Designed miniproteins, single chains, continued (3). Designs and how they scored, part 61

Each design is a single chain, and the fold is of that chain. pLDDT is the mean over its residues in the fold that is shown.

## One batch from the design tools (miniprotein)

Design m10099
Fold by ESMFold2-Fast:
Structure m10099 (fold): chain A 88 residues (1-88)
Amino acid sequence: SARERRLALLRELLALVEKRQPGSAEERAAALARLPGLEDELLALSEAELREYLAQLEAERPSLGPGLAEQADIAEELLRLALEEHRS
């Protein structure tokens, strides 16, 4: 389904950050811009996965450049919100 494809895209985005692979700026910006639309998909991730993705995103934030800072902040907020939901 479209939902499953978006979840796969989110995992690919977060895996890109996790692998420290730079990619193109356009590819990173396009992927990060999709994260606000994937809020519900993030809730399907395990607490352990969310923690790992959050830590990796924070570690890689400088590599994303200032033009992607807002998208990175959105990704962090989405990961933190999903993690908080698992704790509740």
Scores: mean pLDDT 60

Design m10100
Fold by ESMFold2-Fast:
Structure m10100 (fold): chain A 55 residues (1-55)
Amino acid sequence: MSKEELRKEIEERLATLPAPVAAWARREVDRAIDEGDYETALRTLDGAERIAALL
């Protein structure tokens, strides 16, 4: 997947999260992307989705 496609998927997945989880996840994901660490961004997103599933 290209970086552009990855960023789009990340934004779409962030949009599905409940507001409090989304706020935290967006902060961490944005920081990881700014550092070029897409693996950490995706891992953070996976964790946030698991937390959201428990709410």
Scores: mean pLDDT 80

Design m10101
Fold by ESMFold2-Fast:
Structure m10101 (fold): chain A 90 residues (1-90)
Amino acid sequence: MKEEVLKELQEQLEKANEIHKEIKAKVEAMKKAGVPESDIKVYEVQEYFKAAQQGLPVMSVVLGVQAAIAKTEKDQKVIELIEQLRQQVA
């Protein structure tokens, strides 16, 4: 039983890491394509929110960090998106 629970947690962590790696790869591709930074941040927030909705707690922490960064840079699009997503999760 305990070993099975640990295996499930490891699988969830691996899924979270895969999603993070995919998001990062797409962000780098967007930067190379000259996509505006604000649009890249919107994409990142949307993908992390989708991961959080799948019940991956690690991604919820990442979303919180992205929210803090967005507020510091005063990106209104990203701030509004994060606020909308938080209302859906609450």
Scores: mean pLDDT 65

Design m10102
Fold by ESMFold2-Fast:
Structure m10102 (fold): chain A 88 residues (1-88)
Amino acid sequence: SEELLEKMREYFEKASKAKTPQEIIEIMQEAAKDFSKEGVIVRNVAMTAVYLAYLYGDAEWALELYERALKENRTASDVFAEFKKRLS
């Protein structure tokens, strides 16, 4: 839903601005609790994208990966495979 997407965008923005491992852990714990009722695929993709937003400081890129993964019914592993190709 658009409401869920808006919340994910906020988490990606927070994660992209996190400066320490402690900050990202706290953000991920909040996200996991907030999205605990979502299906396992949505949760796994969302949590992976939050962490990637932190690693690369790019919330918009993380949002694009999240949307693509859900559109194509991809797993968190597939999101990581796409991520690795962009690093090469």
Scores: mean pLDDT 77

Design m10103
Fold by ESMFold2-Fast:
Structure m10103 (fold): chain A 90 residues (1-90)
Amino acid sequence: SSARRRAEEEVEEAKEELIELASKDGATPEELRKFVFEKVKEFIEKGLFEEARRFAEFVVELGKLGKVPPLVEIGEEALKLVEEAERKAK
């Protein structure tokens, strides 16, 4: 339960950081992609595949809400990376 609570907190922190980054005028698609993929890879390296998937799904939803359209493509690519990494871990 303790480890699961910490993993959940890491996902919420990543979501908050992404919202702050995406809300800045002049944030580039490259900066957004770098941030998202660094967080997703960090979760994958820790074996937190469920958390990585939830974060990537959030990225897609944030993009769809019209805040930052490039996040839809970034989030979809991140989801594909998570699915591939989880398959290799099984």
Scores: mean pLDDT 82

Design m10104
Fold by ESMFold2-Fast:
Structure m10104 (fold): chain A 109 residues (1-109)
Amino acid sequence: ERRKRVEELKRKLKELKEKERYEEGRRLIEEYRARGGEATRELALAMIEAELEEMKEKNELLPLEEQIKLLEEALKRREEILKEHNTESLRAQLEALEELLERLKKEKE
């Protein structure tokens, strides 16, 4: 049951990214995470991937300050997930977000 819902959630995240529904994607993941215990690890990874892809899509559409704010939020969420699921994959994704954030901050001056 939960495994099947994780697969469906991953497909929905792809559509949401293409349609630029960043907030809906995050909310959907949070709701599912709160309800499910099984496959929480898979949900954590899906959430992180969704946030990173949304940042890429929004890169030219949002003011630089707003982009930095969203990325900082994504980092905060990643830290929270890492506390529950300490994996090398999650740490690597955290590093990637930190690198992107540093680049944006440099552009802001």
Scores: mean pLDDT 57

Design m10105
Fold by ESMFold2-Fast:
Structure m10105 (fold): chain A 87 residues (1-87)
Amino acid sequence: SEELEREVKRALGDIYLYLGKKLMEQGKFDEAAEWYEKAAQLFIESGDYKGASEAYRLAADAYRKMGNTEKAEQFEKLAKEYEEKSK
């Protein structure tokens, strides 16, 4: 069922956020950003725009810690876009 597929994608997105957070705690900011971006994509596919916004915000934080200001700003803009879509 399409609803079950969406629920599985949301759950997987939550797992990817958790993995990203653990990588952030380890200073593995590049790997954390990749998992946060994957989480955002799963949340988008499941219609969870609030989850996508949070994931993009976390990706922006990871890129900022890497000193990649351009990517951090890009993902902050995506986070705001999906926050607006969640209303």
Scores: mean pLDDT 91

Design m10106
Fold by ESMFold2-Fast:
Structure m10106 (fold): chain A 68 residues (1-68)
Amino acid sequence: SIIEEAEKIKEEGIKLIENSDLSPEFKAKLIKGFESLLEQVKNAKNEEELKAKLAQLKRAYDSIKSMF
């Protein structure tokens, strides 16, 4: 499901952040960002919003990957 895909992306993103040399404060901020994006996917009101929020989460993940 789209929700399972979103949860997997969040988990992979958090794993990258936790394994980085970033400060604990910056890690907490980025992790909270991923948690917020997943919440937005789960709270989507229709299929169009669900797809849009998933795409936003995927872009956040790609951005984190490019940082490391």
Scores: mean pLDDT 84

Design m10107
Fold by ESMFold2-Fast:
Structure m10107 (fold): chain A 56 residues (1-56)
Amino acid sequence: SDVDALAEQNRAALATRLSPEQAQAAADWFRDVMLRNGDGVLESEKRGAEAKAKLA
């Protein structure tokens, strides 16, 4: 899913700076937050982009 892909991208980025365990824990937390809100987080980002486009 897109949520899992975004979580993996975050883990990979953090793994360059943090331990693999810390990077995985941060990615797991991020995925959990996104899943708890369903598509709500993505909808808020989409709405923000639409509002910005209309004001530009």
Scores: mean pLDDT 68

Design m10108
Fold by ESMFold2-Fast:
Structure m10108 (fold): chain A 110 residues (1-110)
Amino acid sequence: AARAPASALTISGLEAEAAGPRTLRVTFTVTNNAASGVGEGLVEVVVRNEAGEVVAEARFPLSLAAGESAEVELDLELPEPGRYRVEVVLRDAATGEVADEASVEAEAPA
């Protein structure tokens, strides 16, 4: 098959750390664990405040050959200092099915 199944695409090593005033640096790795076939994913990053409201978003496509990994690094500026939840959803680009999800909590400095 020319494509990897959605189940072969994974998120690992999700971290979020202070990277400046009201700024979080979000890092994670996306891996295509298939033995053959290209993995075509859509990465969605959502940052929520303590009220559960979305305050920042990033969305981008990602294509990985079998066994390949990509390291993602994003700096996200937030409206206020405080505690946030960073959610990463990895979808199959063809079907929209969720392949993997990860989340982490972090504090953005003043």
Scores: mean pLDDT 85

Design m10109
Fold by ESMFold2-Fast:
Structure m10109 (fold): chain A 98 residues (1-98)
Amino acid sequence: SKEELKKKIREKIEEIRKLIEELRRLIAEKIAETDDKAVLRKLYLIDATAAVYEMYLYEVEKILETEELSEEELKEILKKLEKIKEELERLTEEVKEL
């Protein structure tokens, strides 16, 4: 149902927000510990990517409240959120290795 898909999307948004918070915490710690300009550049680029994903979550929440979406549109949003989650997990591992 649309209601079940909307619930899953909201749950996935909260999960992704926690991943973004943890990633940004790790980035801030690494920035404080390094003077390497190449490492700093990578950290700032990863933080910018996290900011873009956070903006997408905000837009998804706005659309869920203001628009009538089909089940297919809701499924596509959920698929995009799953890909964002996978990318954030990869970026978190990249930051840990820096």
Scores: mean pLDDT 90

Design m10110
Fold by ESMFold2-Fast:
Structure m10110 (fold): chain A 95 residues (1-95)
Amino acid sequence: GAGFSDEELEELAEKVVEKLKKSSNPEIRKFLEDPENVEKLKEQVKGLLRKLDTLPPEEALKLLDKAIEDALTEADREALEILKEVFEEALESKK
């Protein structure tokens, strides 16, 4: 991986959550109205980003692309697309 620190992974997870808060998707909006759901999602995103950062960047991005294709709901697909965008931007910033 790119070698993100724990602090960097937390900042990336926060960026994902803030972008999701701007979503027009009713399921995402309803889920994020609960502060406990926001904190849980942030921790889950941070954990996923940490796992992705154990892989070569190209392989991590391929796994995210497959997860997006395999997503069962529009809400899950949008969340994964935002995660990929934030992760991809962070990878470019590490170079």
Scores: mean pLDDT 84

Design m10111
Fold by ESMFold2-Fast:
Structure m10111 (fold): chain A 58 residues (1-58)
Amino acid sequence: SREAALAELEKVAASAPRTSGGYIAARIAKRELEENPDLSDAEMERMLAGARAAKAAA
């Protein structure tokens, strides 16, 4: 759900150092979700996957 996606992004941001790619990616994804409240579940999952990948790479 949208709420679960936002919670996951917040969790990634909270667990990562402020200067890490994972933190930055999570903050960007959260902003995009907040700017686009009508995003589909598929779009939200794609954004979550991107944030998780950035965290793993950082």
Scores: mean pLDDT 72

Design m10112
Fold by ESMFold2-Fast:
Structure m10112 (fold): chain A 61 residues (1-61)
Amino acid sequence: MVAEIRAMSEEEAREVMEEILKEIGDESAEKAVRRVYELTGGDARAAAIAALAIKAHLEAS
């Protein structure tokens, strides 16, 4: 959940991000999340939230 990720440490958020990306298994999703991480100056929480949103979108399709 987004609220849960916002309460995490950057290290915890990074681990969650990596776990979600592994579950998705999509290179395009990985690139999109990586770009969010770069644009936010290394904000792992923002990247994890982006990964969650992409996963939800793909699962709904």
Scores: mean pLDDT 77

Design m10113
Fold by ESMFold2-Fast:
Structure m10113 (fold): chain A 64 residues (1-64)
Amino acid sequence: GERGREAADLMRELIAAGASAEEAARAVAERFGEPSEETRQVAREIAEKLREIGDEFQAELLAK
C-alpha cells in the first residue's frame, strides 16, 4: 500500500535523473526493503512505459 507508492515515486525520480530501471529497482529495494510482488510489478510497468516513451529521445540524453 503506502510504501509501494513511495517506492514507485522514487523509481521514477531515479530514472528521470539518469538511472537505469534495474538500478532504480535496486535502490528502492535497498532503501525501503523488500516490497511486495504487486508493488514491484507496478514499478516495473512504470519504468518500462517511461523507457518506451523516452527510448528515442531520453535514452540518448541518459546514456551518455
Scores: mean pLDDT 63

Design m10114
Fold by ESMFold2-Fast:
Structure m10114 (fold): chain A 57 residues (1-57)
Amino acid sequence: MVDIEEINKALSDLLNSVALSLKPDEADELISKIVDMIYEGKSIEEIKEFLEEWLKK
């Protein structure tokens, strides 16, 4: 599903969650990557997969 409004809301919630859990530098890097994925037209599921991979590193 490629509803931009739904994606923006889900990302806002994710960004708020990670900002509370991560150091500011780590949060900024993650946010930048997620924003790039949105511009590339990635789905929420693809973004979640990326987050899981990123958190494993």
Scores: mean pLDDT 68

Design m10115
Fold by ESMFold2-Fast:
Structure m10115 (fold): chain A 94 residues (1-94)
Amino acid sequence: TALGPLKKAIELLEQAQALLQQGKAQKDVALLQEAIRLYQQTIQTAEEAAKPLLDDVKKYGVTPGNAGLVELYQQIIQQAQQGIAEAQQALAEL
């Protein structure tokens, strides 16, 4: 199902990305700050959701059954970190 353990993190990431684009277009400090907050929540939510996944990897290694979720987790964290940096840069230019 599309309701994997990382679904909430993906939803927060999408919301943060939308606010980042709006904040940059409008040069709106509040939107950029809210984007940073949602990216930080994305990281926390992904880390908490990934705890059973990372424990599975520690016990059994990367398997065909968990490799896709591990890659998705890493992509979520990387995109959120990149979004925070982009929002911080946009704020510095205002």
Scores: mean pLDDT 86

Design m10116
Fold by ESMFold2-Fast:
Structure m10116 (fold): chain A 76 residues (1-76)
Amino acid sequence: PSEVLASRVVTVEAGDVITLSGTGPPGMRVEVQLTDEEGNVVARGEAVTDSDGRFSVSFTAPRTGTYTVTALGLTP
């Protein structure tokens, strides 16, 4: 099963950098999704938590608007 490690809603201008950071078990695979106001996934990122259980992913906003950024921990 997947678990939500971090999520936020942000209103930005085109070209702004959106960063999501979080924690989980070390070595966990993480999928990060950037979703627009209409529910469309406009960008995806993948990370692996480091030895301290930390991750960070950044996206550049393609258009001015409100986005939801969600990090999902992928468990076996």
Scores: mean pLDDT 81

Design m10117
Fold by ESMFold2-Fast:
Structure m10117 (fold): chain A 59 residues (1-59)
Amino acid sequence: SRTMLLEKMEQNLAPVIEEERKKIDEESAKLGKFNETEAMRYREGETKQLEELLNQLRS
């Protein structure tokens, strides 16, 4: 249900979420030029933070 819930929230905040995801991708790509492991960790952390923010908006 986590994926379903996230998708539903994304529909409601589509433009903002799309912009934030793009920023995460860009920063991850920059980090990947130096360290692939750090790029992966950054993407994971930022994505989880975004998901947590979406969950908080529900409450």
Scores: mean pLDDT 73

Design m10118
Fold by ESMFold2-Fast:
Structure m10118 (fold): chain A 86 residues (1-86)
Amino acid sequence: SAEEEAQRELDVLTKGLSTVLSPEQVEEITKLTKQFYEAKLNKDIEKLQEVLKELEEKYKREKDPVGKKVLQRLIEETQIVIEELK
């Protein structure tokens, strides 16, 4: 199912990030990524906008270049999904 595929992708992302980022950074990015996929699956524009705001706030505070790149990609993807659902 789409939900099972999203969960597998999330698990792969979490394991990959764990090799380069701190456990706290991995947990925060994984949580936001999970919220993004849940909102996308439910076509919940309001929740996607909430996730986008949280991602942008985290991006402003992130000092790690890898963490910043991951957050930037997720921000861009969230913006694309919001536009597609309008």
Scores: mean pLDDT 78

Design m10119
Fold by ESMFold2-Fast:
Structure m10119 (fold): chain A 94 residues (1-94)
Amino acid sequence: SAIEKLEEIIKLVEEAKKALEEGNIEKAVRLLDEAIRLVEEMREQGLIEESKADKIEMALAVAKESALAGNLKLAKTALETAIRLIKEEREKLK
């Protein structure tokens, strides 16, 4: 289920990126809050190393804060960082 949870998080982050491209900040923030919650759940279940969870959560938090501040370029860059980190963790488990 660790791989399945990582794939769900990737989907949420990609949907958040799409929402930002469409100007729907409220939807993007909601999707990012859900992604952060799933990373936290994985950490609590021991499915991800704490240092990796911290890095992913930081990238997602930066994306959320940047989107709320209207800095869409920084928000998108932070989302791309989060996607990369999550994909790296997924590949490690395959």
Scores: mean pLDDT 88

Design m10120
Fold by ESMFold2-Fast:
Structure m10120 (fold): chain A 77 residues (1-77)
Amino acid sequence: SALQEATRLFLEAARHVYFERNVERGQELVIRGGEVSGIPEEGREFGERMRRYGEEGNIEEALRVIEEAAQRAGEAL
C-alpha cells in the first residue's frame, strides 16, 4: 500500500541521516515519500528543510523534520 511504502521511505531516510550522515540520500527519500503520499510540493519543502539542518550539523533537528514529514504524509493518505 502507499502508506507502507511511504513509511518505509521515511524510515530509510532517517537511517541514512542518523547512521551514515548521508543528508543528500535522506533528502531524496523524503521527497520520494512525499510523492508516494500525494504531497510532492510539501515533500520537497520538508526535504530542503531537513537538508539545511543536516548541512548545519544539526542531525537531531533533521530527524525531527523527517518525523514531521512522515506524520503529514500519513494524514494525506
Scores: mean pLDDT 89

Design m10121
Fold by ESMFold2-Fast:
Formats: structure tokens, C-alpha cells, sequence
Structure m10121 (fold): chain A 81 residues (1-81)
């Protein structure tokens, strides 16, 4: 999971191009909104994976609102599945 997440994030950063920093901001906001859930799920791989998918889904919505390239948004939506 962690390795797949890192790979997806690198691909999303490439797709974001000049807006890579805005992508990182969207990811940070999504991660912070789900921080308590992630911390509670650290000992449960299935629960942690579900939290990661929720973070990816919220990050995709934020990225779309921030006007990131469609390809970057699609990569985040794929990660949310």
C-alpha cells in the first residue's frame, strides 16, 4: 500500500507540473482532516487503507477546486478506489 501510494503521488506530481505545490497543499489539507482517523487505524491495515482512500478522494476534490490538471485529479481518484 505505502509503495503504491508513493508511486501514485509521484505520477500526480508530474501531471500537476507547475501546480505541484498546489497538489501538495490539497494532500496536506486532506491528510489533516483525516489525521485522527489515520492515527486510530495505525494498527489495522484494512482500516488504514480505507483512511488512505478517503484522503485520496478528498485530495482529488480539493485538487479539482484548485484547478489542477485533470490527469492529476484522475490519478488521485484512482488511488481512492
Amino acid sequence: LAEEVERALEEAKRAAGEKAEELLRALAEASLSHKAEAEAALDDPEALAAVVRRIAAEAAELAEELGLPEEAVEILRELAE
Scores: mean pLDDT 77

Design m10122
Fold by ESMFold2-Fast:
Structure m10122 (fold): chain A 70 residues (1-70)
Amino acid sequence: LEEAIKTLEELLAQETDPHQKALLLFQISLGYIKLGDLEKAEEYFAKALSLLSPEQQETAKKLYEKALAE
């Protein structure tokens, strides 16, 4: 899990497309939820939302809430 988050962070550093950055940020946030680091999960989730459309934000929020509930 920690290794997966690290890989996503490395991909994020090299990504230039805003949409792909949003997806990577969202995946990293979900990874931090599973790791139990809710503070970092919230930070990455907020960054992901800032790059998404309102419709995509609604979908992402539902998935995030589901991940928090496990």
Scores: mean pLDDT 79

Design m10123
Fold by ESMFold2-Fast:
Structure m10123 (fold): chain A 69 residues (1-69)
Amino acid sequence: SHMQEGQDKYTARTKATSKKMDKNGVISLVKGLIKSGDKKSAIEAAKTGKEYQGLDEKEAKKLIKEAEK
């Protein structure tokens, strides 16, 4: 999709996150979801981060453990 309004803002934020390491972005997202009580989304985000963002298996397991509590 080539939507300039939403795409430009999203792309700029995504590029900034990628430059700061996608792994850190995923970790922060999962931590935020755990804080919000959204365990299901937190677990899903950790799994997605492992598949797409190159999150390490040890880090993913650690985040899932925190989400499941």
Scores: mean pLDDT 63

Design m10124
Fold by ESMFold2-Fast:
Structure m10124 (fold): chain A 112 residues (1-112)
Amino acid sequence: MAAEERLREILERAREQGRITEEEVREVVEIMSREAGLPPEEAIHAFLLGLDHPVARLLEEAEYALNQGRLDEARRHLERAREELARSEDLAPLAKEHLEARIARLEAELAA
């Protein structure tokens, strides 16, 4: 079965529901790990970018600023991402755990 096709089906369902469930999080992580070798935090981030989710957009802005050496801008985007994640009732707890791990990784890169 084409992994991309299944991921599109899950993405469409998440959009229609206005939320992502624990089962969808587990399936996305499994597919992306198997097909692309992505760790869970990167898999969930990529999926949420497909949903145009505000947490994923802020994390993309943070990583872009970090790569440009704009450390204060990156720090502000990460702070906003944490605030947005805390109030995101549309995300299952498992998705939040993976996104918190991504934020922690980017904060560690920022501190190095």
Scores: mean pLDDT 85

Design m10125
Fold by ESMFold2-Fast:
Order: C-alpha cells, then sequence, then structure tokens
Structure m10125 (fold): chain A 76 residues (1-76)
C-alpha cells in the first residue's frame, strides 16, 4: 500500500506538479489508506469510497436542483 502511494507521488512529480501539491496528495492518500476503505487498501480499485463520493455528489446536485427558497420562521 505504501508502495502504491509512493508510485502515485512519483508519477505526479514526473508530471511537473508542485511540491506543495505532492504533499497534499500524499496526505489525502494516507488518510484514505488509514480509514481502511480506500481501493488501494483493498487492492481492488473500486469500493465504498466511490459510492460515498457518488452519494455526496448526488445529494449536492439534488440540493442545487431543489433550491430552498422558503427560509421562514415557521416552515410549512
Amino acid sequence: MDELIARILEQRRAMGVSDQELVAIEVALRLLKAEGESPYAKADGVTGEQALGAGEAARARADTSVVRDGLAVAPK
């Protein structure tokens, strides 16, 4: 798993991204690995993390589509 993170970081470095961006990517990947739900932690490439992201995107889209215009003290 650490080898996968190191490989990703090396690939991003080769693409010419900044060192600050590499640090941010490393932190994000390590957090995903520590939660034990990342695809890399399970070595399958697809898992609940994508489902979580898709769920949040769907909720954000629904909230945007159904704008809340009724900010009232006594909602009906």
Scores: mean pLDDT 56

Design m10126
Fold by ESMFold2-Fast:
Structure m10126 (fold): chain A 81 residues (1-81)
Amino acid sequence: MEKPKVVEGFAVLRLRAATPSQREAALDLLKRSTLLDEIEEGEELTARGYVSKEQKRSIENLARRLSRLAERVELTITPMP
């Protein structure tokens, strides 16, 4: 019997890059990670998606990597019931 899919929460990752080069590097990293399916390119880069229990640690690690490329990184994970 399979374990039911445990959705840990809904993740919203926002980042602001200081330079265009940092913005492009951060966007490339977001796209390569495939952890967040919705990427919005505005004044800030916003990536959103549902994260499983297994993906939570990976997205936290991604946020830490992005903090080295961006002026500001904000990760919010809203728990699912």
Scores: mean pLDDT 75

Design m10127
Fold by ESMFold2-Fast:
Structure m10127 (fold): chain A 65 residues (1-65)
Amino acid sequence: MEEIREAMIELVLGMFKTVGGVSTKIEGDEVYIEFVAETDEQKKLAEDLAKVLSKLAKKVEVKFL
């Protein structure tokens, strides 16, 4: 189960990189994302991805730069 959870987290983080500029840090069960969104559409997609990630990680923090 842990292996699948880690794979899902990595997949979602890969999706963030597809959307725009991103810096990610994983610290145990906590995930920190710094995201540069140039359009409202990118912000909306990043928020949706963050909601998915919050179901996989104990804590998710997204900073919009």
Scores: mean pLDDT 72

Design m10128
Fold by ESMFold2-Fast:
Structure m10128 (fold): chain A 112 residues (1-112)
Amino acid sequence: GAEEAAKEAAESAQEAARGASEAAKAAKGEESRREAMFYAGGASVSAGTAGGLAKRGDAEGAGISALQAAKNAEKAAEAALKGGGEEAEKGAKKAKEGAEKARKGAEKAFEA
């Protein structure tokens, strides 16, 4: 049901935020790292909000926050990839995969 989908979206948003943080920390170059860290921070805040909302049964709020976390995680991944490196690429892949799962979970949470 919607509550289970909201929990899945929140968990996937947290995975996306972790990937974004890993990519940002591994990013080469000061500008790429700074930009990636900014968006990774935004992803972490939104993922935390999604988790809190899911726990209190706010499926719609959890979905909205999970989508915001996904967007920020993808921006962090893109910024980190500009600097290059295998560890940044690994984190970016995790961020993008988590973001896709978060969107699918949010869609299910909105539909019931």
Scores: mean pLDDT 88

Design m10129
Fold by ESMFold2-Fast:
Structure m10129 (fold): chain A 100 residues (1-100)
Amino acid sequence: SSAQLEQNIRNGELFREAVLEVLRLAVEKKRNAEAILKKAFEIMMKEKAENPEMTAEELAEIFVKEAEKLLDDIEVDPEAAKRAAEEIEEVEKELEELKK
């Protein structure tokens, strides 16, 4: 149970770091991350189902790569930068709590 808990915490940290990378890209590109995060997650979960041996690190890389592609396909949204910045602060707080 201890080893499973430690792995779950590590996987949670990796996923939150991947979300932070996508949010930072959204701020940089002035795109709405909210619209693509769910879709990128669905693509990642489909890949995991087809390749169950994939590591959390490999899945996080797929998530970020697919999210970046989706961000490039949507219109510029200047208000998205403000929302993404707020979400970055929330995710960074969650990561800090996990590392304690």
Scores: mean pLDDT 77

Design m10130
Fold by ESMFold2-Fast:
Structure m10130 (fold): chain A 62 residues (1-62)
Amino acid sequence: TPEQLEKDIELLKEEIERLMKQGKYEAADTLVEGHLATYERLGDDEAVEAIKKLYEEYKKKR
């Protein structure tokens, strides 16, 4: 559901921020790439777009 996707994106964002604060950029990249690959395989275009935007914002902070 849209609500579940929104919550999943929020949790992913929190985990990325946590890893970035610890300097674990490789782990953060792997986490995002794993989620992206999963949603791409499911054909969930909306989730894929949301995660790609999150990934681009994350890369700008590095």
Scores: mean pLDDT 78

Design m10131
Fold by ESMFold2-Fast:
Structure m10131 (fold): chain A 100 residues (1-100)
Amino acid sequence: DRKPLIDLTGKTLEEALPIAKENNYLLAVDSKTGKVVGARPLPEGAPLLILKGEFDEQGRPVSPVEVYDLEGKLLDTIEPEEEDTINSIFEKVLEKYAKP
């Protein structure tokens, strides 16, 4: 029924960024490896954002997650809670930057 999600996990930011721009995907990148640990579709008209931080093998944030625009400007820093996953961080970012 729905268009299948594009799996960008394990790609470098350089490989994932053009796909994310074309398909309007929010990216989370592990700052230690430079690899995408999660991606999700953005609502139409939402700005493309790049999240950077340290993530464990399950994709849970283990450091503050920095929110950047496409120009590399730091917009925000999200302090993770113990229960936070990459999906809960995406929800926090989308509520703040992608909702009207």
Scores: mean pLDDT 77

Design m10132
Fold by ESMFold2-Fast:
Structure m10132 (fold): chain A 96 residues (1-96)
Amino acid sequence: LLEEAEKAIKEAEEYEKEGKYKEAGEKYEEAGRAYKKLAESLPDDHPEREEYLEKAIEAYEKAAEMYKKAGDMKKAFEADVEAGVLQLELAVLKVF
């Protein structure tokens, strides 16, 4: 999962630089999903859980940005919603 997430980010950045926004969005979404699974596999008291949630949020936010540039408003909205849900999950871990 970690190697999968890191590879997806690298591929997404390469597609973004080439202006291939649809492909970039798909790879950022893949990375977000992988980081989310990593975070969910860890206990609430594990320090890396917060780190993986933050990376998942960043990846979904990037996916939404890329989908907006590609004109895919539905996928952009879905990625923004996922980032928002993860932001709430991260906030709960920090406050409680």
Scores: mean pLDDT 83

Design m10133
Fold by ESMFold2-Fast:
Structure m10133 (fold): chain A 63 residues (1-63)
Amino acid sequence: MEEQIEADILRALAEIYLAIAKLSGSVDEKTRAKIEEILRQMEPLDPAGAASLRAALDELVKA
């Protein structure tokens, strides 16, 4: 139960950083590093969610 709540919080944080990056039109190194740190913590709790957010991050970097 607690692991699911932690995964949900990490997902929300990653999505917030991704939204900030989208609004700014670029992903700076600090924002990218923070998202990657969150995804690393999220992976053992929610690997599918982490993979989806990693794909979104990669798409933003290519934009």
Scores: mean pLDDT 77

